# Ledger of designs, part 96: designed miniproteins, single chains, continued (5)

Each design is a single chain, and the fold is of that chain. pLDDT is the mean over its residues in the fold that is shown.

## One batch from the design tools (miniprotein)

Design m19560
Fold by ESMFold2-Fast:
Structure m19560 (fold): chain A 66 residues (1-66)
Amino acid sequence: SEYAEEAEKYLKLAEKYLKEGDIEKAKEYLLKAVEYLQKVDPKDPRLEELVQRILDLSGQILAAEE
């Protein structure tokens, strides 16, 4: 799915910016990843992994904001 590829692309950018301490950019790219994830085919085998990674990253961003 094209949408799964875009979701992964933005997820990687969000992870990169979180690692660099840029919380605002990490949040921006996480929101873009979620937007594309909502358009992913429910039968796409990558869907479960992408959902888990988004949830994990969301938790890390929340922890970083206190």
Scores: mean pLDDT 84

Design m19561
Fold by ESMFold2-Fast:
Structure m19561 (fold): chain A 65 residues (1-65)
Amino acid sequence: SVEEAEKLIEKLKEGDEELRKKAVEWLKSKGASENISDDELVELFIEMMEARPPEQRVLLVESIG
């Protein structure tokens, strides 16, 4: 749901290690450069989530489990 997507964004911002790891692994699976740090990949994922309408955020959340 949209509300679950918002909660996941907040957990990523709060530094949830499991969710951060999943976001990094998902971005790397989509061809993110190995020269980008894990912290930068998490920031990129949060920015991607916040830039998208709520319905598309749900799809991104489902992509990382």
Scores: mean pLDDT 77

Design m19562
Fold by ESMFold2-Fast:
Structure m19562 (fold): chain A 80 residues (1-80)
Amino acid sequence: MIRARVVITAPSREKLDKMVAEVSEAAARLGGAITRVQQLSDTVVEILVEFPSREALERFKEELERIAKKYDAEVEIEEL
């Protein structure tokens, strides 16, 4: 099982809420489990996620890049 930390910085709270929903959907679709969601500010959230395989994590990274571009947001991902 591979763990990753995701930090999302969105331009607004409304966009952050939409991004968290899309990120959660992407994680679930790839067989991942979100183990923690921590709001750091109105526009910043930290998500801890676990994936069953490296392939699933790599696909999740692709989805994060797509979502970040869609919302003009920053996403940082760190493998734990």
Scores: mean pLDDT 87

Design m19564
Fold by ESMFold2-Fast:
Structure m19564 (fold): chain A 56 residues (1-56)
Amino acid sequence: SRLARAVAPFPATSPDELAFRPGDVLRVLEEVDDEWVLAELDGRVGRVPKSYIEEI
């Protein structure tokens, strides 16, 4: 599986989004579109913006 690190805080404003903080390591599950991926963090799954994460 692909890992990515959060580079900015994301508050998640809708229930399908995943909130995270800078430095969080997310597992990228799949690409949703050009701007969003589906990711997992500590058993939670949701959409995250690609511009807020960096692959490691």
Scores: mean pLDDT 83

Design m19565
Fold by ESMFold2-Fast:
Structure m19565 (fold): chain A 66 residues (1-66)
Amino acid sequence: MEPVIELEGAENLSQEELIELAVEEAILLKIEAKKKKGIEITEEERKELEEEAREFLERLKEYLKK
C-alpha cells in the first residue's frame, strides 16, 4: 500500500467540504489508534470527539470565508 493521500473523488468537493472530510478522517484515525491500543471507544467518547471537531470546523469555515 502506498502512503499517499489521494483526493480523487474529492475534486468535486468545495473547500468547505474538503475541510469537513479532513476533520472526519482525523477523528476516525484517533478512534482507530485507541482501538489498536485495545481501548474501546464508547458512543459518548465518539460523540465528544465529533462535537469538538464540528465546533472547530465551524470556526475554520468562518476563517476561510472571511
Scores: mean pLDDT 67

Design m19566
Fold by ESMFold2-Fast:
Structure m19566 (fold): chain A 62 residues (1-62)
Amino acid sequence: SEALRRTVLDHLRRELEKLAKEGNFEEAQKLADRTIENVSKIDPELAEEARKLAEEVLEKYK
């Protein structure tokens, strides 16, 4: 579902931005990695979008 995909990415962005703003880059990377691993079993395209999103957010706050 497109709606489900959007919800997952929106939630991931929000959580990653929160952790990155706090300087918790290790926790942010762990969250990203776990999310990517879990969704890759169901939706490989969503997993790739999640990977790009994580890279974007972490680069923004470095």
Scores: mean pLDDT 84

Design m19567
Fold by ESMFold2-Fast:
Structure m19567 (fold): chain A 80 residues (1-80)
Amino acid sequence: SMKERYREMGERLEKAGEEHYAQGNYETAGTLYEQAGVYYEKAGDYEKAAKAYGRAAEAYEKAGNLEKAKEAREQAERAA
């Protein structure tokens, strides 16, 4: 189904984000986690979306991008 495809896309993006985060590529990790959150929302998986947006916020904060960190936290709160 399309929902299963969106969830699979979210999971792949989240894994890519984790790999970049482990390498210290925090800005890229934040972007990948944010994209994962969007795909989880499209899948109707709001719990995973909220968690992914939360991870994006943490990654953006480590990157020093406080504006994107704030936006990602707001996305996490809306998805929850």
Scores: mean pLDDT 91

Design m19568
Fold by ESMFold2-Fast:
Structure m19568 (fold): chain A 116 residues (1-116)
Amino acid sequence: MIVIKESGGGTFAEGSSVTLTSDISGADLKNVLVGWYRQAPGELLELIAVINPDGTVRYSDSVKGRFTISYDASKNTVYLNMNNLQKEDTAVYYGFVYSPELNTLAFGEGVEVTVV
């Protein structure tokens, strides 16, 4: 079973920077897609950042140039570095793992980010 535990949420000032962390167990990060979804109040779930097993990285247009995704395979940990936070970044942020072998998408319970 894949378990994802996010941390680093809270209330932040507009223009600040924060790093969200996703700790993953039950998957080898070298063999899966890992990344972040978010859901703003009243909006659809949005894929914001993903790292593929081949090392390619993709961002949504809403966060390009402000957010950076990285991972530490030795710690099985994925990071989302969020720069220049805007009020529109207020959302619940979900770490995810997609396993192509299992055709399975797993999410954590999410962390709330509020920008004031």
Scores: mean pLDDT 86

Design m19569
Fold by ESMFold2-Fast:
Order: sequence, then structure tokens, then C-alpha cells
Structure m19569 (fold): chain A 65 residues (1-65)
Amino acid sequence: SEKLAKEAEELIMKASEALLQGNLEEAEKYAKKAEEVIKKIPESDPRKPLLEEALKALKEAIKKA
């Protein structure tokens, strides 16, 4: 779904911005919401694996912070 993909992308961006600002609590909150939205995206959507990869990179960055 285009709506779900856009929502997930927005949440990943917000988490990344929070991480850049040093706000780990907000970064984790948005990353968790992005994960929940991504799970709802159909496996047939070519954006799903790209969003899953972006989320994985974001989670690793948060873990290292």
C-alpha cells in the first residue's frame, strides 16, 4: 500500500532526525512505529524490502549510540 509505505518512510525519517539530535527515546519510539507499519505492507510491494533494510540500518545506528 502506498499509504503504508509513505507512513513508514516518514517514521524512519523522524527516527533518523531524533537520532541525529541525540534523542534516543524518540528515535526508538519512531523506529518501533515504523516496524509496526512495515509489517502491514504486503510482501508484493517492492518498497517493503527497501524499508526493512532502512529500518535495520536505523536500529543498528540506535544500538551503537
Scores: mean pLDDT 85

Design m19570
Fold by ESMFold2-Fast:
Structure m19570 (fold): chain A 67 residues (1-67)
Amino acid sequence: MIDEKEIARAFVAMQLGMARYALKQGRVDEAREWLELARETAKKYGINDPELLAEIDRLEAEVEAAR
């Protein structure tokens, strides 16, 4: 059986990694796009992992603080 939710968790983690990398490079707009994709993926597949949700919230705060 294909574990769609496990694949979705991996995708969210990757998208958050890309957002973090973009922020480190000063690419705030790109970081925002990756964050939006991560939130959409998490919502679509019912991802409610506390660690992933906390990382989304932290990165969103960093994006807002950057501008």
Scores: mean pLDDT 81

Design m19571
Fold by ESMFold2-Fast:
Structure m19571 (fold): chain A 55 residues (1-55)
Amino acid sequence: SAAEEAIAKAREAAAKGDGATAIVHLGTAYQLAREQGDEAAIAEAEALARELGAG
């Protein structure tokens, strides 16, 4: 899904040390997951936010 793609982009940016880009993609993932009612993607985005210190 688009939310899962945004999560993947956030993880890729974080792995490269680009925290600013990771946070932007994480925000997009949250928005898309909530709009789609994708509980699994919401949970994954929350887990990533905690890893990045943003949640």
Scores: mean pLDDT 81

Design m19572
Fold by ESMFold2-Fast:
Structure m19572 (fold): chain A 87 residues (1-87)
Amino acid sequence: SEELREKRRKAVGAAMLATAGLVSASLGDLEAALQSLEAAAEILSEISPEAAEYVRKAREAVEAGDLEKAREYVLKALEEADKAVEE
């Protein structure tokens, strides 16, 4: 269906942005990291509020300098996004 195709496109786009955010954070580019994570959360809010909330928690973890928690939250966000596009 078109709706499922759009949800999958949004999930992939958000996954790419969230991953880019983690990479930027690991390189010390806090501004780029926060922008990418915010963009991912906005896209995910349209398909999975739970996934969007996890990306926002990852953003808060990046702001706190806790990159391990940020990675854990991004993985949880991707899991929730997968559920939204595969049910």
Scores: mean pLDDT 87

Design m19573
Fold by ESMFold2-Fast:
Structure m19573 (fold): chain A 64 residues (1-64)
Amino acid sequence: MKLIAVVGGNTAEDAEEGARKALEEFGADEAIALPGASGSEAIALAEKIAKETGDLAGVAGARR
């Protein structure tokens, strides 16, 4: 079972940096950057990934 991090941010740079940290600091197996994604959008994607793969998926950051 993989750990997948969904990382939003206000900018593409913020989302990409957050994804990098999720892989390095939180031990995520995969990270998906979603620039400009709201919390609801990030949660919806994490839920979809968990349902389709059977893996753990969680939100590590979102647009505020």
Scores: mean pLDDT 74

Design m19575
Fold by ESMFold2-Fast:
Structure m19575 (fold): chain A 57 residues (1-57)
Amino acid sequence: MEELEREAERLTEALARATPEQSPLVDRGMREVGRALDEEGLEAATREMRRVVEALE
């Protein structure tokens, strides 16, 4: 639980550093994060957020 919350916090900080050129990828990924959070919960949302951050690298 606490590990997932801290990971989500770190991923949020990484997303805040995205460049304007990366914004369309972030926007699409965050829609999937929102869906996962609503339907499956924090663990699924954190996995989707990690996928978004990895796509930015």
Scores: mean pLDDT 72

Design m19576
Fold by ESMFold2-Fast:
Structure m19576 (fold): chain A 58 residues (1-58)
Amino acid sequence: MSGAEAAALAARGDALAAGLSEEEAQKVYDTALRAGEETGSSAVAGKAGGETLRELLA
């Protein structure tokens, strides 16, 4: 498992814990993973996941 994948899974878990649907949690995961893979940064993956989670909770 890559650092980006681990960060994306953590963000997905946070989305599910916040009461989001499986589809919304998957969107958080996909967004975080893409950001991490594009930049090579697990920190950027986590940030992108958190931003997507916040957007979906608004």
Scores: mean pLDDT 82

Design m19577
Fold by ESMFold2-Fast:
Structure m19577 (fold): chain A 76 residues (1-76)
Amino acid sequence: SEAAELMREAARLFEVDPERARELFRKAAELILEDKSKLPEAVGALNVELAKRPELTREVTRLFLETLNEVEKEKK
């Protein structure tokens, strides 16, 4: 799914381009909030990428949750 793809790309870019990573997480969050059934697949894809760099798990998860919360507040 597009949301899962965006989550993987955002996780990969987090250290190299954190601004682009935030933009991709925001796009993923928008897709997830339009269809919440996509959330488990998107989170699963993120977790697979984070398993490669477990030291980033806290920071990347925090960024995703912050962007998800921001997008949710905007859509009400």
Scores: mean pLDDT 83

Design m19578
Fold by ESMFold2-Fast:
Structure m19578 (fold): chain A 61 residues (1-61)
Amino acid sequence: SAEELLEKAEGYAVLAAIYLGQGKNEEAKRYAELAIELAKKSGHEGAPKVIEAAKKIKEQA
């Protein structure tokens, strides 16, 4: 479902933030990209917020 895909996207965004905090920039970028991909695929109304957060992580990594 759209909600399940968004939940997975949120999970990847959280994991990306954790890797960024650890200085693991390549892993942070990878998981941020996965979060963006799943959020877009979800078609959920909450997707833009997750995409915005993940893009910011990718910019910092």
Scores: mean pLDDT 86

Design m19579
Fold by ESMFold2-Fast:
Structure m19579 (fold): chain A 75 residues (1-75)
Amino acid sequence: SEIRKIIESYVDEPLSEEAQRHIDRAEEAFKRGDLEDAVFHAQEAIDVLYREGKITLEQKKKIYQEIAKLFESKL
């Protein structure tokens, strides 16, 4: 939910099924404490959104920073 909330704060359009799948996998990995898998799927979701033109390059960087900060809080 925290990963999804960060991403949705930057995206005004409906998320694609591919982006949603990566977000769901990132959140499940994060709940398990699998930070490597969580980071991988979070980055994939953000890259999908950028490729789809739903976020700008600056938004992509900010989302990466916010998710990294979230994951640091669990180390």
Scores: mean pLDDT 84

Design m19580
Fold by ESMFold2-Fast:
Structure m19580 (fold): chain A 55 residues (1-55)
Amino acid sequence: MELRRKAEELRREAERLREEARRLEAEGGPASRVAGLYIEAIGKELDAELLEKKA
């Protein structure tokens, strides 16, 4: 139960980071910051997948 909830939280965080990255990219923000946000989102998705496998 707890692992599934934690995975859901990580997926929500990943979605937020992707939204933030897309908005920043659309506004012509720094490419390094945009890339960083996408990398963080990917990391959180991978962590969520690992937790889902354990659940």
Scores: mean pLDDT 82

Design m19581
Fold by ESMFold2-Fast:
Structure m19581 (fold): chain A 88 residues (1-88)
Amino acid sequence: MLSEEELEAEVLEALARMIIGILRSTKNPSEEEAREMAERIIELAEKLAEMGETERAVELLEETAEVLEEKGFLEVAEEVRERAEELR
């Protein structure tokens, strides 16, 4: 059975993946919407890294950056990649 820490980590990852899914499925997000979603994912990833789940946190940020690049938000994607590098 999951410990409190394991459950918290899984919930944070699930929330981040949900936001990434929303970003991916949104056809015409504004730059503001894309940035707000990216910031929420960064916050969740930073919490995962604080819990020792650094590899998971970095993977979530890299996936987020790829989705942002696909949608043309290159500056936001670069900011997300910089955050991923800081966690390594």
Scores: mean pLDDT 83

Design m19582
Fold by ESMFold2-Fast:
Structure m19582 (fold): chain A 75 residues (1-75)
Amino acid sequence: MLEEAREYLEKALEALKQGNNEEAAEYAEKAAEYARKAGDYASARLAEAAAEQARQGNLDNARENLLSALRTLEE
């Protein structure tokens, strides 16, 4: 579950880099689902915030939230 959350966060970052804001939001939402299933509620909240920011076109905030979610996943 944490590995899947990480994979989806990385896919969200790549989609965001390519300007695919809606795809980035969808991947971030998937990451949040897997983080919640793993019990990592902090990463889930950050991923959810990133999805919302990506849809709003707040790309810098979306990127920061995705990177923070990756950092808070259990390493």
Scores: mean pLDDT 85

Design m19583
Fold by ESMFold2-Fast:
Parts: C-alpha cells; sequence; structure tokens
Structure m19583 (fold): chain A 113 residues (1-113)
C-alpha cells in the first residue's frame, strides 16, 4: 500500500517524465484520470465500498480503456484482488490519500513543465 506521500511522488514523477499530460475529473470509469504519453491512469475512491463494488469500479475502468488505476481503499487486499480479477494493474493508496490529492499533484507537476 502506498503512503499519501509515496502516491503523490509517483504521480508527480509520471507527469514530469511525460511529454504530454492531460488531467480530467468525473470521467467514465474513474473519479479522475491522467493521460501521460497515451497511457490512461484512473484515480478511484473506493473507501467504504464492498469488494463487489470495488471489482465493478475496476471492471468499468478497464472497459473505459484505462491501463492502470490508483485506488484509495480501506481494504488494500480486496482492491488488489479486484484489480487482478478485472485485469487492470492497481496501486493502492492509504486511507489518508484522496483523489483530490492525486489530481492536485498531477496538475501542479504539469504546470511546472
Amino acid sequence: MLTKEEAIRQVKALVEQADSVEVKENVPGADAAITVDGAKIAFIDARGLSPEEILERLRAAKEAGYTAAIVVSDDPEKALEAGREAGIPVMVGDPDLTVEDLVKAAREAAEKK
């Protein structure tokens, strides 16, 4: 499970290394998303969701064309299991992380380019 600081650092590193970046909120299959050099990464708030609801969210992300997801969950093992079943790579952020933190980190890193 990624700490809030580790998740923010990884998102900033992805954006800083990319030639093209787009950040969007309230998109099909995710609460927010970044597109970095054509790779689409979903940001999903799965706190308080059941394992079945987490799986449904990750299947929706996969169907929408996301190549990976960062999931904020109070059940990291179930989020990772759901990612394997849905066929999408998942990184799980700790409960102190928010989708808004990820969006802010991505936008701040993109603005510095």
Scores: mean pLDDT 83

Design m19584
Fold by ESMFold2-Fast:
Structure m19584 (fold): chain A 55 residues (1-55)
Amino acid sequence: SEAVELAERLLERAEKEGDLETQVEVGMLFIQLAVGLIDEEELLERLKELEEEFR
């Protein structure tokens, strides 16, 4: 999944840089997906927004 690959890249960079805020935000998005508050397409779009903010 493109969303999973993007999330893994964001988490790896955030962990290396000590960016706890980004780690929490990515985790919360997956919780929202798991409980049905968002779909996979919305998850991917929100992860792309986080990637833009991180860069």
Scores: mean pLDDT 79

Design m19585
Fold by ESMFold2-Fast:
Structure m19585 (fold): chain A 95 residues (1-95)
Amino acid sequence: AAPRNRTTVTAEREEDGRLVTEVTEHEDADVGAALGATAAALQEALEAGYSRIRVTFEHDGARLEFTTSSREEVSEALNALLAATAAAIAAELAA
């Protein structure tokens, strides 16, 4: 069985003294597809004005987690994920 990749993107902002939270989850057997979905969720959060985003990526029971504290960090994370997705696709095409 192919390993499952799970991504959870939690976008947070504070409005009127309350925490507003949006959660997006994606699960795929293909790592490139999972990373692409993560990049799309980050882009959507940026467009919605969120700057504090937590990303959890799980692969074969291993968990990788990072958080952003500014719009600039979100943009940097998005660019890194898009590059990783492109590299994964290129590797598959080269094989």
Scores: mean pLDDT 71

Design m19586
Fold by ESMFold2-Fast:
Structure m19586 (fold): chain A 55 residues (1-55)
Amino acid sequence: SPEEEARLALLERQVEKVSELIRRLEADPGADPEVVAQLRETLERLKKKIEELKS
C-alpha cells in the first residue's frame, strides 16, 4: 500500500541518519560508549522493522 511504502522510506531514512550518527560518535574519543550502544540497538530494531514490512 502507499502507506506501507511511505513508512518503509521513512524507516530507511532513519537507518541512514542513525548509521551516520554512530559513525561520527565512534570517531570521537569523547563519546559515551553507552550512547553508542543504545544507537546500535535502535539501528537493529529499525532494520528488523524494515525486514518485517518487506515480507
Scores: mean pLDDT 84

Design m19587
Fold by ESMFold2-Fast:
Order: C-alpha cells, then sequence, then structure tokens
Structure m19587 (fold): chain A 64 residues (1-64)
C-alpha cells in the first residue's frame, strides 16, 4: 500500500500525484508505525527542485 502511493508520486498525472500526497499525509498523521516512511516520501517529493509539476500537484492536493 505505502509503496504504491510512493510510486504514484512519480506519476505524470498531477491528480494522481495530489491524491497520493494526501493519502501519505493521512498515513503519516494516523499511523505512527508508517509515519517515518510516509514522512520521508513526502519530504523527498517536496524537496525535488527539478520537479516542474510540484507546485501544481500541491495546489491540486489543497483543492481535495
Amino acid sequence: KLEELIEQLKSDDVEVQAKALLELKKISEEDPSLQKEAGKAIEDFLSDKSNTKLLEALEKAREL
């Protein structure tokens, strides 16, 4: 489940990236056992300065 969400963050579809980001954020807040992995995936995604779709994905996630 977690690995699938991390893979979806690498998708070319901004809506898929936004949904994966929201689900990972939920998991990091609700499941302490997965918090480290989910948090790292979110941080790695947000820290990728070469990702031209990053701001678009974040804006989409805020709409959901």
Scores: mean pLDDT 71

Design m19588
Fold by ESMFold2-Fast:
Parts: sequence; structure tokens; C-alpha cells
Structure m19588 (fold): chain A 96 residues (1-96)
Amino acid sequence: MAEEALREARELIEKAREALKKGELKEAIELLAEALELLARAAELGADREEVRELLEEVLELGLEVMRKAEEKGDKEALLRAIGVVLRAIGLLLDL
């Protein structure tokens, strides 16, 4: 279960990266939020702490890039949602 959650989180992070590259901010945010839920679950199930940390750092970096692009586009809804993703990722990193 933990290994499956990590695999699914990696797949969602890569999909989020592609969505972000295409300028699909809402899709990227939704994928990153889902990845965070899987990473939180993986940590609860005893997944490797370093693997979870690495993926949380990737989500944080992508969330910050979504924030930058949302601000540039004036998309206030996407900006607020991206801030939520960033704060959640930081919270999970601090709980490791």
C-alpha cells in the first residue's frame, strides 16, 4: 500500500508538470493536491521518509511555479489554490 501510494503520487506529479508546461494551472493544482493526499497516506503507512520528503519537495517546487504563473495571468482563484498546495506541502514536510 505505501509503495503503491508513492508510485501513484509520482505519476500525478509528472502529470502536474506536463499540465503546468501547457499552462493548465487548474489541472496542475488538482493533480498536486491529489499527490499530497497520497503522500500523506504513504507517510502514515510507513513509507520511506526520504522518498516522501523528495516527492513533497517536488510538489512544493511545482506549487511555487503555479503560484508564479497564476500571479502573472491574474488568476486569483488559481493563485489561492496554489498557495493552499504550497502550505500543505510545507506542513507535511515539517511533520516528517
Scores: mean pLDDT 88

Design m19589
Fold by ESMFold2-Fast:
Parts: structure tokens; C-alpha cells; sequence
Structure m19589 (fold): chain A 94 residues (1-94)
């Protein structure tokens, strides 16, 4: 029914945002390794923003009954957010 369809749409959108966040995190780490601190900061900030949005959508899907699937996406989003926040902190200290 409509709640399950809504939850599936939210999970799909969250996964798409999370894949983008994971890619931006990889690009941010590469930019940092190459000494491109300004680029690394921008990419890490974008990764953190998308990971946060993905987590919010996953939370809404969990409320609609997709708790296990949402937890997996939330866990992945938390890893991206932590890695991105650490990189932002390191770059800003330079």
C-alpha cells in the first residue's frame, strides 16, 4: 500500500544521495592527498551535506516501516559524515 511505496521511494532517494556522498568523500580524500586543500574542503562539505540528507530520508522511511533497510543506509551515512567531518577539521586547521 501507499505507506510502503512512500518508504521505498524514500529509501531509493536516500541511497542515490548516499552514493553521491560516498563518491564526493573519495574525491575529497584524493584532493587532500594531492595537496588541493580548497578542493578537498568543498568536496568534504558537499559529502557531509548529502550524507545528512540521506540520513533524514532514511529516518522517514524507518517511520513508515522500513526500519532494517533504513538502519543500513543510516550506518553508511554516519560513516561518510564522520570521515567528511574529520577531513574538514584537518583541512581547516592548516
Amino acid sequence: MSKEEKAEELLKEAEELLKQAEELKRQAKKAYDEGKNDEALKLAEQALELATKASELADKAAELGKKEEALELETRAAVVAIDAAVLITVVRRE
Scores: mean pLDDT 87

Design m19590
Fold by ESMFold2-Fast:
Structure m19590 (fold): chain A 53 residues (1-53)
Amino acid sequence: SMEEKIEEIVKELKERVAELKATSDPSQPLQLAIEQMRLLSEAVERELEVRQE
């Protein structure tokens, strides 16, 4: 389940990248995408801590 969770996060990251490619304004959407990736990274770390015990 942990690996499945990580793969799901990677899928979400790819979706965010696709969103960036569709945007013309690099400043605001880039900032939002970076923050989203940071939040996803935190979620992954939290899941790993719970699973690792």
Scores: mean pLDDT 67

Design m19591
Fold by ESMFold2-Fast:
Parts: C-alpha cells; sequence; structure tokens
Structure m19591 (fold): chain A 58 residues (1-58)
C-alpha cells in the first residue's frame, strides 16, 4: 500500500542521513576537509558514493 511505501521511504531517508553523517565523520578523521567550493563538491560526491555503496549492501 501507499502507506507502507511511504514508511519505507521515510526510514530509508533517515538511514541515508545517518550514513552521510558517519561517512563525513570518517573523512574528517582522515584529515579530508574541504578547502574551497570545489573541494566541498568533491567531498560531497565521495560521501554520496560511499553511502550508496553501504545502502546497496542492505
Amino acid sequence: SDDDALQRAQERGQRYSKLVSQVKKQLEEQGIVPKDFDGQVQISQQIAAAVQQQLAQE
């Protein structure tokens, strides 16, 4: 049902947000910090890729 699909989407969204925070923290611990706008874009792409990989394993 639509309710079930929405519930799953919300749970997945919350999980995604949590994974983003975890990956960002891991990168910061490795000293990977954005220096400028281009660096911010690159790090955002790396975070997105890592989160997608983790979600694919669920």
Scores: mean pLDDT 78

Design m19592
Fold by ESMFold2-Fast:
Structure m19592 (fold): chain A 66 residues (1-66)
Amino acid sequence: GMSTVNAIENELKPELDKIEKELLRKYLAGEITPEEATEIFREKVRELMKKKGYSEEEIEEFLKTL
């Protein structure tokens, strides 16, 4: 639910910010498109959440908000 998504976002915020900043830097340098950045971000988030021990349901719910 939304409360679970908010908790996940808050817990992962520092790591998400790092991923976002790196992708933004690459986009501004002309290395990737916005579409490529979005796909890479989703992939990195899924991997991060799996590493942190989140359930498949929690990962799916969070990714739906992206």
Scores: mean pLDDT 79

Design m19593
Fold by ESMFold2-Fast:
Structure m19593 (fold): chain A 61 residues (1-61)
Amino acid sequence: MDLEEYLKARRDAWAALKRAPDSKEAWDLIVKGAEYYNKGDYGSAAEAFKKAAEAARAAAE
């Protein structure tokens, strides 16, 4: 995955998290995404942020 996919996934995750800031599942996935990014694994980071956005959207309903 390229850096642009990671940046889009991160942006979507943070936007969704603003609607459900108390979602522990979403926060755990954000932390995992940041950990993958720090290791240079942009693909796994993007996937973690995509899952975080999905979890936050589910919690916001």
Scores: mean pLDDT 78

Design m19594
Fold by ESMFold2-Fast:
Structure m19594 (fold): chain A 84 residues (1-84)
Amino acid sequence: SLEERAEKLFEEFEELLKQAEEAIKAGDLEKARELLREAEELLGLIGILLGLAKIEGDEETAARIEELLDEARKKLAELEEKLA
């Protein structure tokens, strides 16, 4: 399902953020930026799945994927702020 695919991408996203936070703590800012770029790419893929759910008219799946995207964007922004 689109929901299951989005949840798997979200899990991969959270793992990338965890690795990025560990890289920040280690002082490896280049590695942290690379991992955050990869995390942003996963957000793009989740966004595509949201678009597909909306085209299919699956309001329940679309709402769930939108919640995952909102959560992911908040987590990414919070970690990016630590790099500023």
Scores: mean pLDDT 86

Design m19595
Fold by ESMFold2-Fast:
Structure m19595 (fold): chain A 63 residues (1-63)
Amino acid sequence: SVDDYKNALNLNPNDADAWSALGAAYEASGQPDDAIAAYQEALRLKPDHFYARDRLAALQAAN
C-alpha cells in the first residue's frame, strides 16, 4: 500500500526501487500527480530505472 512504501522510505529515503513502488501504488490509488513525483525521485536516485522511466513517460503523455 501507499502507507507501507511511505514508511519504508522514512527508514531509507535513498531507495530508488521503493520510490518506484510508491509511484506504482499511487497510480493504483488514482493519484497520478503523486505517482509522477515518486517516479521522478526514483529516476533522480537511479536514472536508468526502466520501470520508473517508462511509467513517468506514460503518465506525462496522458496528462
Scores: mean pLDDT 83

Design m19596
Fold by ESMFold2-Fast:
Structure m19596 (fold): chain A 75 residues (1-75)
Amino acid sequence: KEEEEKKKIEEIKKNALESLDEGLKTADSEIEKEIGEELKKILENNDLTFDEFQEKLAEIIEKKLEELEKLGIYL
């Protein structure tokens, strides 16, 4: 089961990195670039467990969504 979780994390990382690379190529805002860079750093970290990985992703997304909401931007 733990090996299954590691494979799932690796697949998520690959898909997310590919999507982030595409998004960053077309990103016009500093916020979008900043989010992409922070996500890449987490995705490249091989020492994270599945729970730690999800927790860090959620933390970054939550912080950025709060920043956008304060600016009156809805995602």
Scores: mean pLDDT 66

Design m19597
Fold by ESMFold2-Fast:
Structure m19597 (fold): chain A 73 residues (1-73)
Amino acid sequence: SKAERLAEEARRALAAGDLHAALRLLFQGIMYDPTNPAVIEALRELSRAAREKGDVALAQTADQLLREAEAAQ
């Protein structure tokens, strides 16, 4: 699906250390399918990576998207 492709691209961005690109792709993924497990898993990875990097604002944004996705299930 489109959401799965966006999640795959986001995981590549995460592997490259581009957390901003990962957030943008995952935001699009949520807009297409907030229940997609690949998108949800990648958002959890983004939240963890942001915390490890010390980017509190990015971690909070990822966590907020996760709560919205969980509420949509």
Scores: mean pLDDT 85

